Designed miniproteins, single chains, continued (4). Designs and how they scored, part 55

Each design is a single chain, and the fold is of that chain. pLDDT is the mean over its residues in the fold that is shown.

## One batch from the design tools (miniprotein)

Design m14008
Fold by ESMFold2-Fast:
Structure m14008 (fold): chain A 112 residues (1-112)
Amino acid sequence: GLSKEEIKTTLRGIAETVLAALDEMIRLTTDPEVKEKLQQLKAEVEKLYEEAMKAIDSDNYDEFIKILERMIKIVDEAIEIAKKYNFPKSIIDALEGARLALETLLEYVKSR
């Protein structure tokens, strides 16, 4: 199975991808309401990432599962915004890739 360090490295890569996509969406949008919503999603991802690292360090896999499920919901909301406001395909592809990686990690952790 994956070590704690491998799980942390995997989640870091996913979080970095999501945060980069959200930052690019914030940069590209001219709609102040869309910008505010994206900034809120970014803050939620940052908070959940910190909580996930703490859960991994304390072997609290039940909490980690709940955090991953919450991260997936945030990524789904970001994808819906990206599609609705016609953001570049590269951003949509990055978010969908991150979603698949989160689902894969969630399935792995649930099977432990």
Scores: mean pLDDT 92

Design m14009
Fold by ESMFold2-Fast:
Structure m14009 (fold): chain A 60 residues (1-60)
Amino acid sequence: SAAAHLAQGLALARQGGKAYRAGDYATASELYRQAAEHFRLAGDEVLARVAEAEARKAEA
């Protein structure tokens, strides 16, 4: 369901943020990319683009 995908995306984004704060940028990028996929499946294009931007920031 869209609600399940939204919940999974939020959980993955939270884990991505933890990885980013720990300096694990490769893991952060992967987790934010997975979050973006779940946000798209939930129909939330705004959250998907935010998660993609966070993934790109981790790669910079």
Scores: mean pLDDT 89

Design m14011
Fold by ESMFold2-Fast:
Structure m14011 (fold): chain A 71 residues (1-71)
Amino acid sequence: SLSEEEFREKIIKEARELVEKARADPNLTPEQRRAIEAMADGVISLVEEKADLELVKELFEQTKALAERYL
């Protein structure tokens, strides 16, 4: 299993990768792109503020589910 620090770093990396995919996808509407970016930015902010790890995990899973539906 990952340490808490390694897990937080992994989430930031994956959230940033989702933002880059959303920005690069010409099939996304501007609204869909903004939604994915806003959710990913929210996850990154929670990680940087050292919020509860289970809350971060839950929000990140929701962010991935949204991205998977549109990407």
Scores: mean pLDDT 82

Design m14012
Fold by ESMFold2-Fast:
Structure m14012 (fold): chain A 80 residues (1-80)
Amino acid sequence: MKEELKKEIDELYKEGNELVERFKALGQTERAELLKKTIDSMYKKAKEYIEKGDFNKAKSIINQMKTFIEQAKAEIEKLE
């Protein structure tokens, strides 16, 4: 479970950073900065909960981050 949650949050964070770079490439600098701030905050919080052994709270943050990333993808598709 701990290793699975670590892999999941690391994968989501990588995907989120890829989306940040895509927003920057499209000239959406402020949007990229907002997304980066949000994913950085969620990533840090999820890792903190995983380290503390609070897997339920970690899963909650991971699910929130999944939703946020899906929203960002939809926005990029609209811009492309």
Scores: mean pLDDT 85

Design m14013
Fold by ESMFold2-Fast:
Structure m14013 (fold): chain A 61 residues (1-61)
Amino acid sequence: DVEAVERLLVRLYLEGRISGEVAAEAFRLLTAGRYEEARELLIRAGVSEKEAEEIVRLAQE
């Protein structure tokens, strides 16, 4: 669900948990089907492994 993924990434950005650049790149990777790269990017940016996995799961729906 692309719309749910976008909303979650925007929320993480607004909460100051990730930068706008990270949010935009993660969205690009997820919409391109590059799920592992997106997961690694989010984890490196400080998103928990569980939250990154949930975002990747939603991108596949």
Scores: mean pLDDT 87

Design m14014
Fold by ESMFold2-Fast:
Structure m14014 (fold): chain A 87 residues (1-87)
Amino acid sequence: SEEQQRKLEEIEEKRKKELEELEPLREKLLKEGYSEEEVEKLISAKMLLKYLKETKGVTLEELKEEAKKNEAEDLLEGLKLLEELEK
């Protein structure tokens, strides 16, 4: 369906714009001494948290507990780094 194709293209374009908006944050964190791996985990966690907060009202703490239950180590590390930056 052309409508389904347009919806997928809109989702991809939105994700691309969100990643572009996060580029200054990535550069800032790298300059502050975070590793590239830590920055990737943090950016991924921030994007996922934003999505779940907007769609389901999920909090940072709730997502951390879910990450622990599912042994999602990269997500948990990213969320811990995000929490540290908010303090």
Scores: mean pLDDT 78

Design m14015
Fold by ESMFold2-Fast:
Structure m14015 (fold): chain A 86 residues (1-86)
Amino acid sequence: ATIEVVLRNANVGGQMAGLGLATELWLHGAEVEVKVEGDTMTITAKGANEEAIQIAKNFAQGFASGGAKVTITEEGDKLTIEIEDP
């Protein structure tokens, strides 16, 4: 599966959390790319297994519980997670 996580309006703490997610996805065998453009961080993971998908969903839920706006879209083999800090 392909995972794409977009962190919008990410402060330094949000970006550090995103790097932690990228590391976990890479350790689970995914091909991971991280891009930072201003306050937006995009993490793309290709070849993600079921555990990597669950890790990404848990990461998104953590941000939602902290008050961030989270949108999760599943289309075929692609999971897209958009996180926007308030």
Scores: mean pLDDT 82

Design m14017
Fold by ESMFold2-Fast:
Structure m14017 (fold): chain A 68 residues (1-68)
Amino acid sequence: GGDAKTTLAAALAAARAGDAAAGASGVWEHMQNPEATPEQRELARRGLEAALAGDAAATAKYLEQALK
């Protein structure tokens, strides 16, 4: 498995560039990480829901909160 922070940072960069689909892929990888907290997983899930709706800006916002 990859480093969860690196995967989320890449997903955040893609979402900020307007690529919701690439953002969704990074969020899915983070949700599989056993070191993620329940709060981080909920933020990632909300980011995934936004990405599936095509909302790259909302995806970026949730991924920023998950990285705190």
Scores: mean pLDDT 72

Design m14018
Fold by ESMFold2-Fast:
Structure m14018 (fold): chain A 69 residues (1-69)
Amino acid sequence: MSEGERYALKAFKALQDGNLEEAQKYVEKAIEVLGEDHPLVLLVKARLYEAQGKTDEAEKWRKKAEEAS
């Protein structure tokens, strides 16, 4: 896997563990490597918003991830 894909996976794991601060850190690193429009970045941002209780924003980013895939 690429470095950016590894950061996205670390962000997903942090979200699973309930660590929003760590998840945000790895989302930012994934964006730096993969770019904001990469499907994995869009998907992990959707999950981050969902974990924060921002359901409407999460749905928006999830839909963008589906369209990018």
Scores: mean pLDDT 81

Design m14019
Fold by ESMFold2-Fast:
Structure m14019 (fold): chain A 66 residues (1-66)
Amino acid sequence: SGVEYWEAQIAADPDDAEAWYRLGLALLAEGRDEEAIRYFEKALALDPDYTDARVALAEARARLGR
C-alpha cells in the first residue's frame, strides 16, 4: 500500500519532509485522519516552509470534525 511504501522511505531517511507528507496523504486516503495530522506536523517540523503540508494539515483537521 502507499502507507507501507512511505513508511519504508522514512525508515531509510527520517529527515525527508516529502516522505512524511506523502505518508500523511496515504493515511488520509485510508480515512486515518488523526495519524495523517501527526505526519503533516512532522513534515512541517522538518520544513516549516512546506506549503503543501500546511494546506494538507488544515484540511485534515477540518475533516476530523473538530
Scores: mean pLDDT 86

Design m14021
Fold by ESMFold2-Fast:
Structure m14021 (fold): chain A 65 residues (1-65)
Amino acid sequence: SAEEELAKAEEYIAKAEEALKAGDLETARQYLDKAGDHIVRAMSLGAVERALELAKRAAELAKKL
């Protein structure tokens, strides 16, 4: 479901944040890639607005890589 995809995206964004705090840029990048996959799936299931908000958050974290 779109809600499951959004929840997975939020989980991976949180994991990317923790990896960035630890200085593990490679792990943070991998988690952001996974978050991106779930964001795209959520959009394809019709959750466009909420997926775009998560995409903005992921993009902000990606600037720190």
Scores: mean pLDDT 86

Design m14022
Fold by ESMFold2-Fast:
Structure m14022 (fold): chain A 57 residues (1-57)
Amino acid sequence: SSMRKQAEELLEQAKEAARAGDFATAKELLDQAISLDPERAKEYEQELLAAYLESAE
């Protein structure tokens, strides 16, 4: 669906923000993605955390 696609785009932007160390922006974008596709909230949270941990290690 278009909502799912928009959520995926927001998640990619959140992951970019997280890799740059901008957690405030990453959290805002993640929250927007979850609002559009709440059924995948846990998957989105996990992907964002993984992106952060990869950049931190």
Scores: mean pLDDT 83

Design m14023
Fold by ESMFold2-Fast:
Structure m14023 (fold): chain A 72 residues (1-72)
Amino acid sequence: AMELYEKAYEAYKAGKYEEAAKLLEEVAREVEERGAEVLMEEEGLSEEEAKRLAEEAAERLRKLAEEAAAKA
């Protein structure tokens, strides 16, 4: 997840907005699929709280992807 986010940030800084948008969408998908499990394991959060935080993070990442795509 973090590795993909770093790649997205690098693409964005280089003006490769289309690539950044695609990478941000991939990060959002990974966070949505695996983020809750990671939060439960690493932070000891409840399933309900972990799922909520993962969904919120995925929503924010998708919004960033839409903004990056608009600049492409």
Scores: mean pLDDT 77

Design m14024
Fold by ESMFold2-Fast:
Structure m14024 (fold): chain A 68 residues (1-68)
Amino acid sequence: GMSEALELVKKALEALRAGDVEEAKRLLEQAITVAEGELKKIVEAALQAVNEGNVAAAERGLQDALKL
């Protein structure tokens, strides 16, 4: 559900801030399976950014999602 997706997003953001890119990718992949609508698009974009090495863009997107 959406509450589970938000918890996974929060954990992924914490992993990125800790420099654990591999754990962040795992958490974002899980979040995609339970996220819906706008949150799913944000999580998909964040995972793509991490895969492209743009950790800063991923962090900004996930942080903005948690402020909504």
Scores: mean pLDDT 85

Design m14025
Fold by ESMFold2-Fast:
Structure m14025 (fold): chain A 59 residues (1-59)
Amino acid sequence: SFEEFRQAGLEHYASLSEEKRKLLEEIGGTLRALGDEWEKALEAKKQGKEIPPMEVKPE
């Protein structure tokens, strides 16, 4: 069933090595930063201001 598949996926994620989990967290952080820059650009556009260049800061 779909629920069994989802549960197996969660258990697999929990069993991943620490290094694999850290990579997934870094990817999530990058996507969040992109979302923040996109919202900032939309707000500037609404106000008729110049759209600032997008910036992604990898740690």
Scores: mean pLDDT 64

Design m14026
Fold by ESMFold2-Fast:
Structure m14026 (fold): chain A 68 residues (1-68)
Amino acid sequence: SAERRRVEELARELERAAEEEAPEEEVLRLLEELVAAAERAPELTPEQQAVVEGARKALEAHKLGPPE
């Protein structure tokens, strides 16, 4: 499906962004897009689910912010 393909594309973009040490805003945008795409995708593979879980945890950490 288009949604599943989008999850794959976003996962690759995140891997690239991590390798290139992309700006935080870019990484956060990709994480949000990945989670949103995953919510619309039917039957994710275990590998895709692991990537999405990592993305959710990263977004949660950002939402909580660093302790002052």
Scores: mean pLDDT 75

Design m14027
Fold by ESMFold2-Fast:
Structure m14027 (fold): chain A 60 residues (1-60)
Amino acid sequence: MAKELFDKAVEAYEQGNKEEARKYVREAMKLLDPDREFTDEEAEAVIKAVKLAKASTPPA
C-alpha cells in the first residue's frame, strides 16, 4: 500500500538517506497518480508533509 512506502520514505529521510526517501515517495505517488511526474523537490515536499501528519497523530 502507498502508506507503507510513505512510512519507508520518512524513515530513510530521518536516517539522512534523502535519495532513498525520494525514491519511496515516487513509488507511492505512482500508485496514487501514475500519469504524474514528480521532481526531487516535489518528492521532498511530500516527505515533509507526511512527517508533519505523522507528528500530529499519536503512535498506534
Scores: mean pLDDT 75

Design m14028
Fold by ESMFold2-Fast:
Structure m14028 (fold): chain A 55 residues (1-55)
Amino acid sequence: SAEELKKEIEKLLEENKDKIPEEVLQKFKEALERYSENEVVLRNALHELREYLSK
């Protein structure tokens, strides 16, 4: 589950990197590295990213 969340976040970041500020991209990438096994943090990150992209 954590690995799947991480994969989805990475894919969204890669597909939409031109729409996301470099600083925000780096923050998400760091969070994925640091919290790669933390489902709560990863799920929160996915929700935040989806909110950003759906706007």
Scores: mean pLDDT 79

Design m14029
Fold by ESMFold2-Fast:
Structure m14029 (fold): chain A 53 residues (1-53)
Amino acid sequence: DEEKKRKLEQAKRALDEAVEAARAAGSVDPLSDEYLAATMEVMKYAIEIRALE
């Protein structure tokens, strides 16, 4: 399914970007709400990828 493949590629890119954002936020303040929010974004995209596979 071409649509599924496209969504999977987009989700993988979003996950990579979310991981980098989480690393940046964690390096500033690992106890911040911003770091928690960034890690939740990582989980969101990881779940989306799992659902598409």
Scores: mean pLDDT 80

Design m14030
Fold by ESMFold2-Fast:
Structure m14030 (fold): chain A 60 residues (1-60)
Amino acid sequence: MSLDELVERVERALTEWLRAQGLSPEQIEAVVSSVREGLRWLAAEDPEAAKRLAEGILAD
């Protein structure tokens, strides 16, 4: 699975979890956007670490 596909899956899983916590759509977007940006930032410096982190999030 590509890093882009992993990021999309993390975004989907996180959105679902945050919705279950009762966050507003605006709050969900802010958190998801921050996590996506953080993963992209890490991927620019260490793609392998970014991939492992994304896989770890999806495993839990």
Scores: mean pLDDT 78

Design m14032
Fold by ESMFold2-Fast:
Structure m14032 (fold): chain A 91 residues (1-91)
Amino acid sequence: SEEDNKKTAEFYESAAIYYEKKGRYKTAAEYYLLAFFADPSNPEYLEKAAEMYEKAGDLEKAIETYEFLLQFYPDHEKAKEKLKKLKEKLK
């Protein structure tokens, strides 16, 4: 159900926060991706996953994650701004 999906997403978000606090940013990003797939109505999960990839220094995965966010939410201004900035870093 929608309620069960939200609870599953919250479980994955809690795991992501735990690993973020431990500095395990790639693992945190993976859990935020799982949270998004459990509840795709919340674009914040993809935004946080991309931020975790940025903190891990994985600019390519950060770019892929923001591009994926824009496929679902094409008018997401913050993702557009972040994507532009990250692509400039890969020059």
Scores: mean pLDDT 89

Design m14033
Fold by ESMFold2-Fast:
Structure m14033 (fold): chain A 64 residues (1-64)
Amino acid sequence: GPSVETVARAIGAALRGIGEAIEGKLFGKPEEGLKGAEEGAEEAEKLGFPDLGKLTLEAAKKMV
C-alpha cells in the first residue's frame, strides 16, 4: 500500500484545492479558485488517489 507520507501528501493536496475554491468564492475570484482546486485534484491523482482527486474537484465546483 502507499506510504504514510504519500497518503498525507494526497490529503494535503485535496485540502489545499478545497481551500483555493473557498478563497476564490470569498474574494470574488471563483475561476482562480477552481484552477487551484483542479491543481490539487491533479496532484492527488498523480500520488495514486484518483477518486480523492475527483471528489475534491466535484466538491470545489459545488462551492462556486
Scores: mean pLDDT 85

Design m14034
Fold by ESMFold2-Fast:
Structure m14034 (fold): chain A 67 residues (1-67)
Amino acid sequence: MREAVEAGDLEAARAIVEADPSAEGYTLLGDLALDQGDVALAREAYRRALELDPSHAAARTALATIE
């Protein structure tokens, strides 16, 4: 099992959120990045979600869990 599932999910989510930027989309990208262990990408994705919607509870909560 190569990185096909992990890379495909991340690339698909990234392509979707970059084509139609939204706080929800970036939050999902951040969640997926955390699931894959990419804390740096997750932090950047959550930060971008909060730039679009500073009140987005899911992104705020997720970013707060990144120590």
Scores: mean pLDDT 73

Design m14035
Fold by ESMFold2-Fast:
Structure m14035 (fold): chain A 70 residues (1-70)
Amino acid sequence: DAEKAAEILRKAAEEAGVPEEVIEEAVKTFLEAYKAGKSIEEALKLAVETIRKRVSAETAMKIAEAVEKA
């Protein structure tokens, strides 16, 4: 469920203290990738990479762990 995955991504990023601007970019990246035919797993990986470029490596790792666990 793409809607559920996007919600989990948003919540994980918010809990990790990611700026709202970066969260919106990541969610947009996820939805665009999914709409383009990528799987939920692949779309989530692209969204996490978007966050990884904009925040510290430690913060990005926490988000990746939270999303993978869900």
Scores: mean pLDDT 78

Design m14036
Fold by ESMFold2-Fast:
Structure m14036 (fold): chain A 71 residues (1-71)
Amino acid sequence: SLEELLDEISRVTGLTKEEIEAFLLSAHPSLEEWFAKFDRNGDGKLTEEERREAITGIANAFGVALTDEER
């Protein structure tokens, strides 16, 4: 879910969910529309690959270095 993805990004990057949400809302009309860009099959669930793409995008935006295991 969107909430589970935001929790995962927060845990991996060390950013607060509020910081992540503020950044996303500065670039996207809603958090749900941002999530839909990764949920390419529309089932409300992300694959490992889609989840990783979302995490790396936020990490790169905030200058957070990720390990290969977190990518």
Scores: mean pLDDT 75

Design m14037
Fold by ESMFold2-Fast:
Structure m14037 (fold): chain A 57 residues (1-57)
Amino acid sequence: MEEKYREARKKAIVDTLRDLGLTPEEAERIANEALEKDLSLPQVERRGRELVAKRKA
């Protein structure tokens, strides 16, 4: 059950990050970090927005 929950959570994180304009590789990297650090979706979204802003700068 935990494994299935973790995979579903990773999928949601990756999808959210890709919607923000990150590449699949960047989204996967951040998703793995978020799973290890137990980050919430709002925290992940903030992290993704920071990377997108950095690209613009």
Scores: mean pLDDT 76

Design m14038
Fold by ESMFold2-Fast:
Structure m14038 (fold): chain A 77 residues (1-77)
Amino acid sequence: EIFDYFDKDGDGKVTMEELNDVLVKLGKLGEIPLPSPKTEFTKDDPEFKEIALRVLDTDGDGKVSKEELEAFKKKLE
């Protein structure tokens, strides 16, 4: 799952620090608005799902392709 790429320590939570690290690696720091003053996200958070979609959905069609996912994984290596 996409959440597992953000949740590096496997504790079921993505912190703002982990999220910002991913955004820096993707060159999208500051490009994605955070709709909530949350300091951490779970996989079921609608805010996290929206952020993950915006990070991966480069063409804005509301769908993540295999190519977009592979590009994301490659940038995190």
Scores: mean pLDDT 68

Design m14039
Fold by ESMFold2-Fast:
Structure m14039 (fold): chain A 94 residues (1-94)
Amino acid sequence: MAERERSLEVARQIGRDFVKMIDIGREAVRRILEEGVDLETAIEWVKERANKELDFSKPITDEEARGFIALGALDLWHQDGNEKARELAEELFK
């Protein structure tokens, strides 16, 4: 019972954190596309917001922040058909 509850809570926490990270990535993509924010500024913003809103054992890295921006761009393209988000995702995966 105790080990099973622990494993389920860990899985739920991972799921919640992943969804939140995608949401942060989507917002960063909108800032890039709508406000003309550069990628390096968006990376710093994602790191600051993730560290504020998510309880990580270690601060999020630049590479991880870039990954969440790329995932947010893919999510915007797939959910909203945003062609500019598709172009950004392709650039981030090169």
Scores: mean pLDDT 77

Design m14040
Fold by ESMFold2-Fast:
Structure m14040 (fold): chain A 57 residues (1-57)
Amino acid sequence: GPAEERAREAAELARRGLREGDSEAMQRAGKILQELLASGDPEAERAAREGSERAGG
């Protein structure tokens, strides 16, 4: 759904930022994930948490 697509975009933006050394892209990716977590939408929260958990362990 839209939340999962947005989380995927944030992950891609973060990977691109790391590859290119673009701190602004990294910050934007983090902002998108925070917006998803703050939305109160269970689907958005799930998508953001799953992405973060997979990256962190």
Scores: mean pLDDT 73

Design m14041
Fold by ESMFold2-Fast:
Structure m14041 (fold): chain A 61 residues (1-61)
Amino acid sequence: SPVLDSLIAQLRDPNPVSRLGAVEVLGRFFVDDPRAQEALRWALSDPDPEVREAARKALGR
């Protein structure tokens, strides 16, 4: 999906607000997609604590 690929790419944005938005959309619409799940698992190690917490919520942790 072009949308999924764009969201996964957005997780590499230097702006933490942009990465947070990508995590929230991935968790809301793509949480059952294996590629999105893998991207969200890597977001658990994001330098921004709000991005990490959003990834935890998206993965149901």
Scores: mean pLDDT 85

Design m14042
Fold by ESMFold2-Fast:
Structure m14042 (fold): chain A 83 residues (1-83)
Amino acid sequence: VDELWDKALEAFLNKDYETAIEYYKQIIEKDPNNADAWTGLGFAYLKLGKYDEAIEYFKKALEIDPNNTSAKYGLKLAEEKKK
């Protein structure tokens, strides 16, 4: 799990958002209640300009953890970008 997190973060920091998405999806496959992984997936889609998908993933993160501040911020940002 930790290795997948490190790989996802490295890909995201290198602006390789497609690779980051693949690692976040692998984390979610192992733990579908990992709100941080859904949040990471949302931000990666946001960076790719896929605002509808980003909104969906941030909402999923907030269903799991309503107090996730990163997911709240990401959702607001994605909704503003979609307008």
Scores: mean pLDDT 85

Design m14043
Fold by ESMFold2-Fast:
Structure m14043 (fold): chain A 80 residues (1-80)
Amino acid sequence: NIEKLSEYYNKGEELFEEGKYEEAIEEYEKALKLAIELFGEDHEEVALLYKKIGKAYEKLGKLEEAKEYYKKAEEIFNKL
């Protein structure tokens, strides 16, 4: 289901560029769930999606949520 992962990710990127950060998070979370199913939790693609969700929360001023997602991404990158 790589095509669906790409679709969700690209939609999230489009929404993020439009400043629709809450909608971008929803699409990134759909991509994240699918990436975990396809690649497992300790994969570069999963770490990148956590980072994207963190950036969107940061744009919304939700700094505590942003830090949590950045931490998840960093923990995965440290295992690679």
Scores: mean pLDDT 87

Design m14044
Fold by ESMFold2-Fast:
Structure m14044 (fold): chain A 62 residues (1-62)
Amino acid sequence: GPTPEDYRKQGRRHISLAGEAIAAGDLATAAEHLRLAGDHFRKAGDDRQARAAYGGADGLER
């Protein structure tokens, strides 16, 4: 099955996609990618990065 490193890689990919969405002005898509990044970091056991990603998503939807 996926390793913690696989989950961290997927989390980083979603952070990059969120950045692209922000640059395009699509905050809803950016928030979705940040939530997905948070889920992947959580599965990796990286609670700090997961919380940061979820907080970023919440901030974009306000």
Scores: mean pLDDT 89

Design m14045
Fold by ESMFold2-Fast:
Structure m14045 (fold): chain A 75 residues (1-75)
Amino acid sequence: SAEARRALVDAALARLAELTGVSEELRAAQRDALLRLKGVADTMDLTVLGNATLGILEAESVEEVEATARRLLSG
């Protein structure tokens, strides 16, 4: 459901807020990417959305976050 998809992204945003040792720049990029995913979550496959949120949270650089977001948000 759309609600479950949005809840999945919200859970990822909550996890991001709890992460320590992440630079301000990386955290900002991760938050932006998750908010963009939330905006299109209803149109995405649940497995793809889940893998995307995990990939964003596990990203070690802004470049990795950007690559993940581009793959999912570009038509």
Scores: mean pLDDT 80

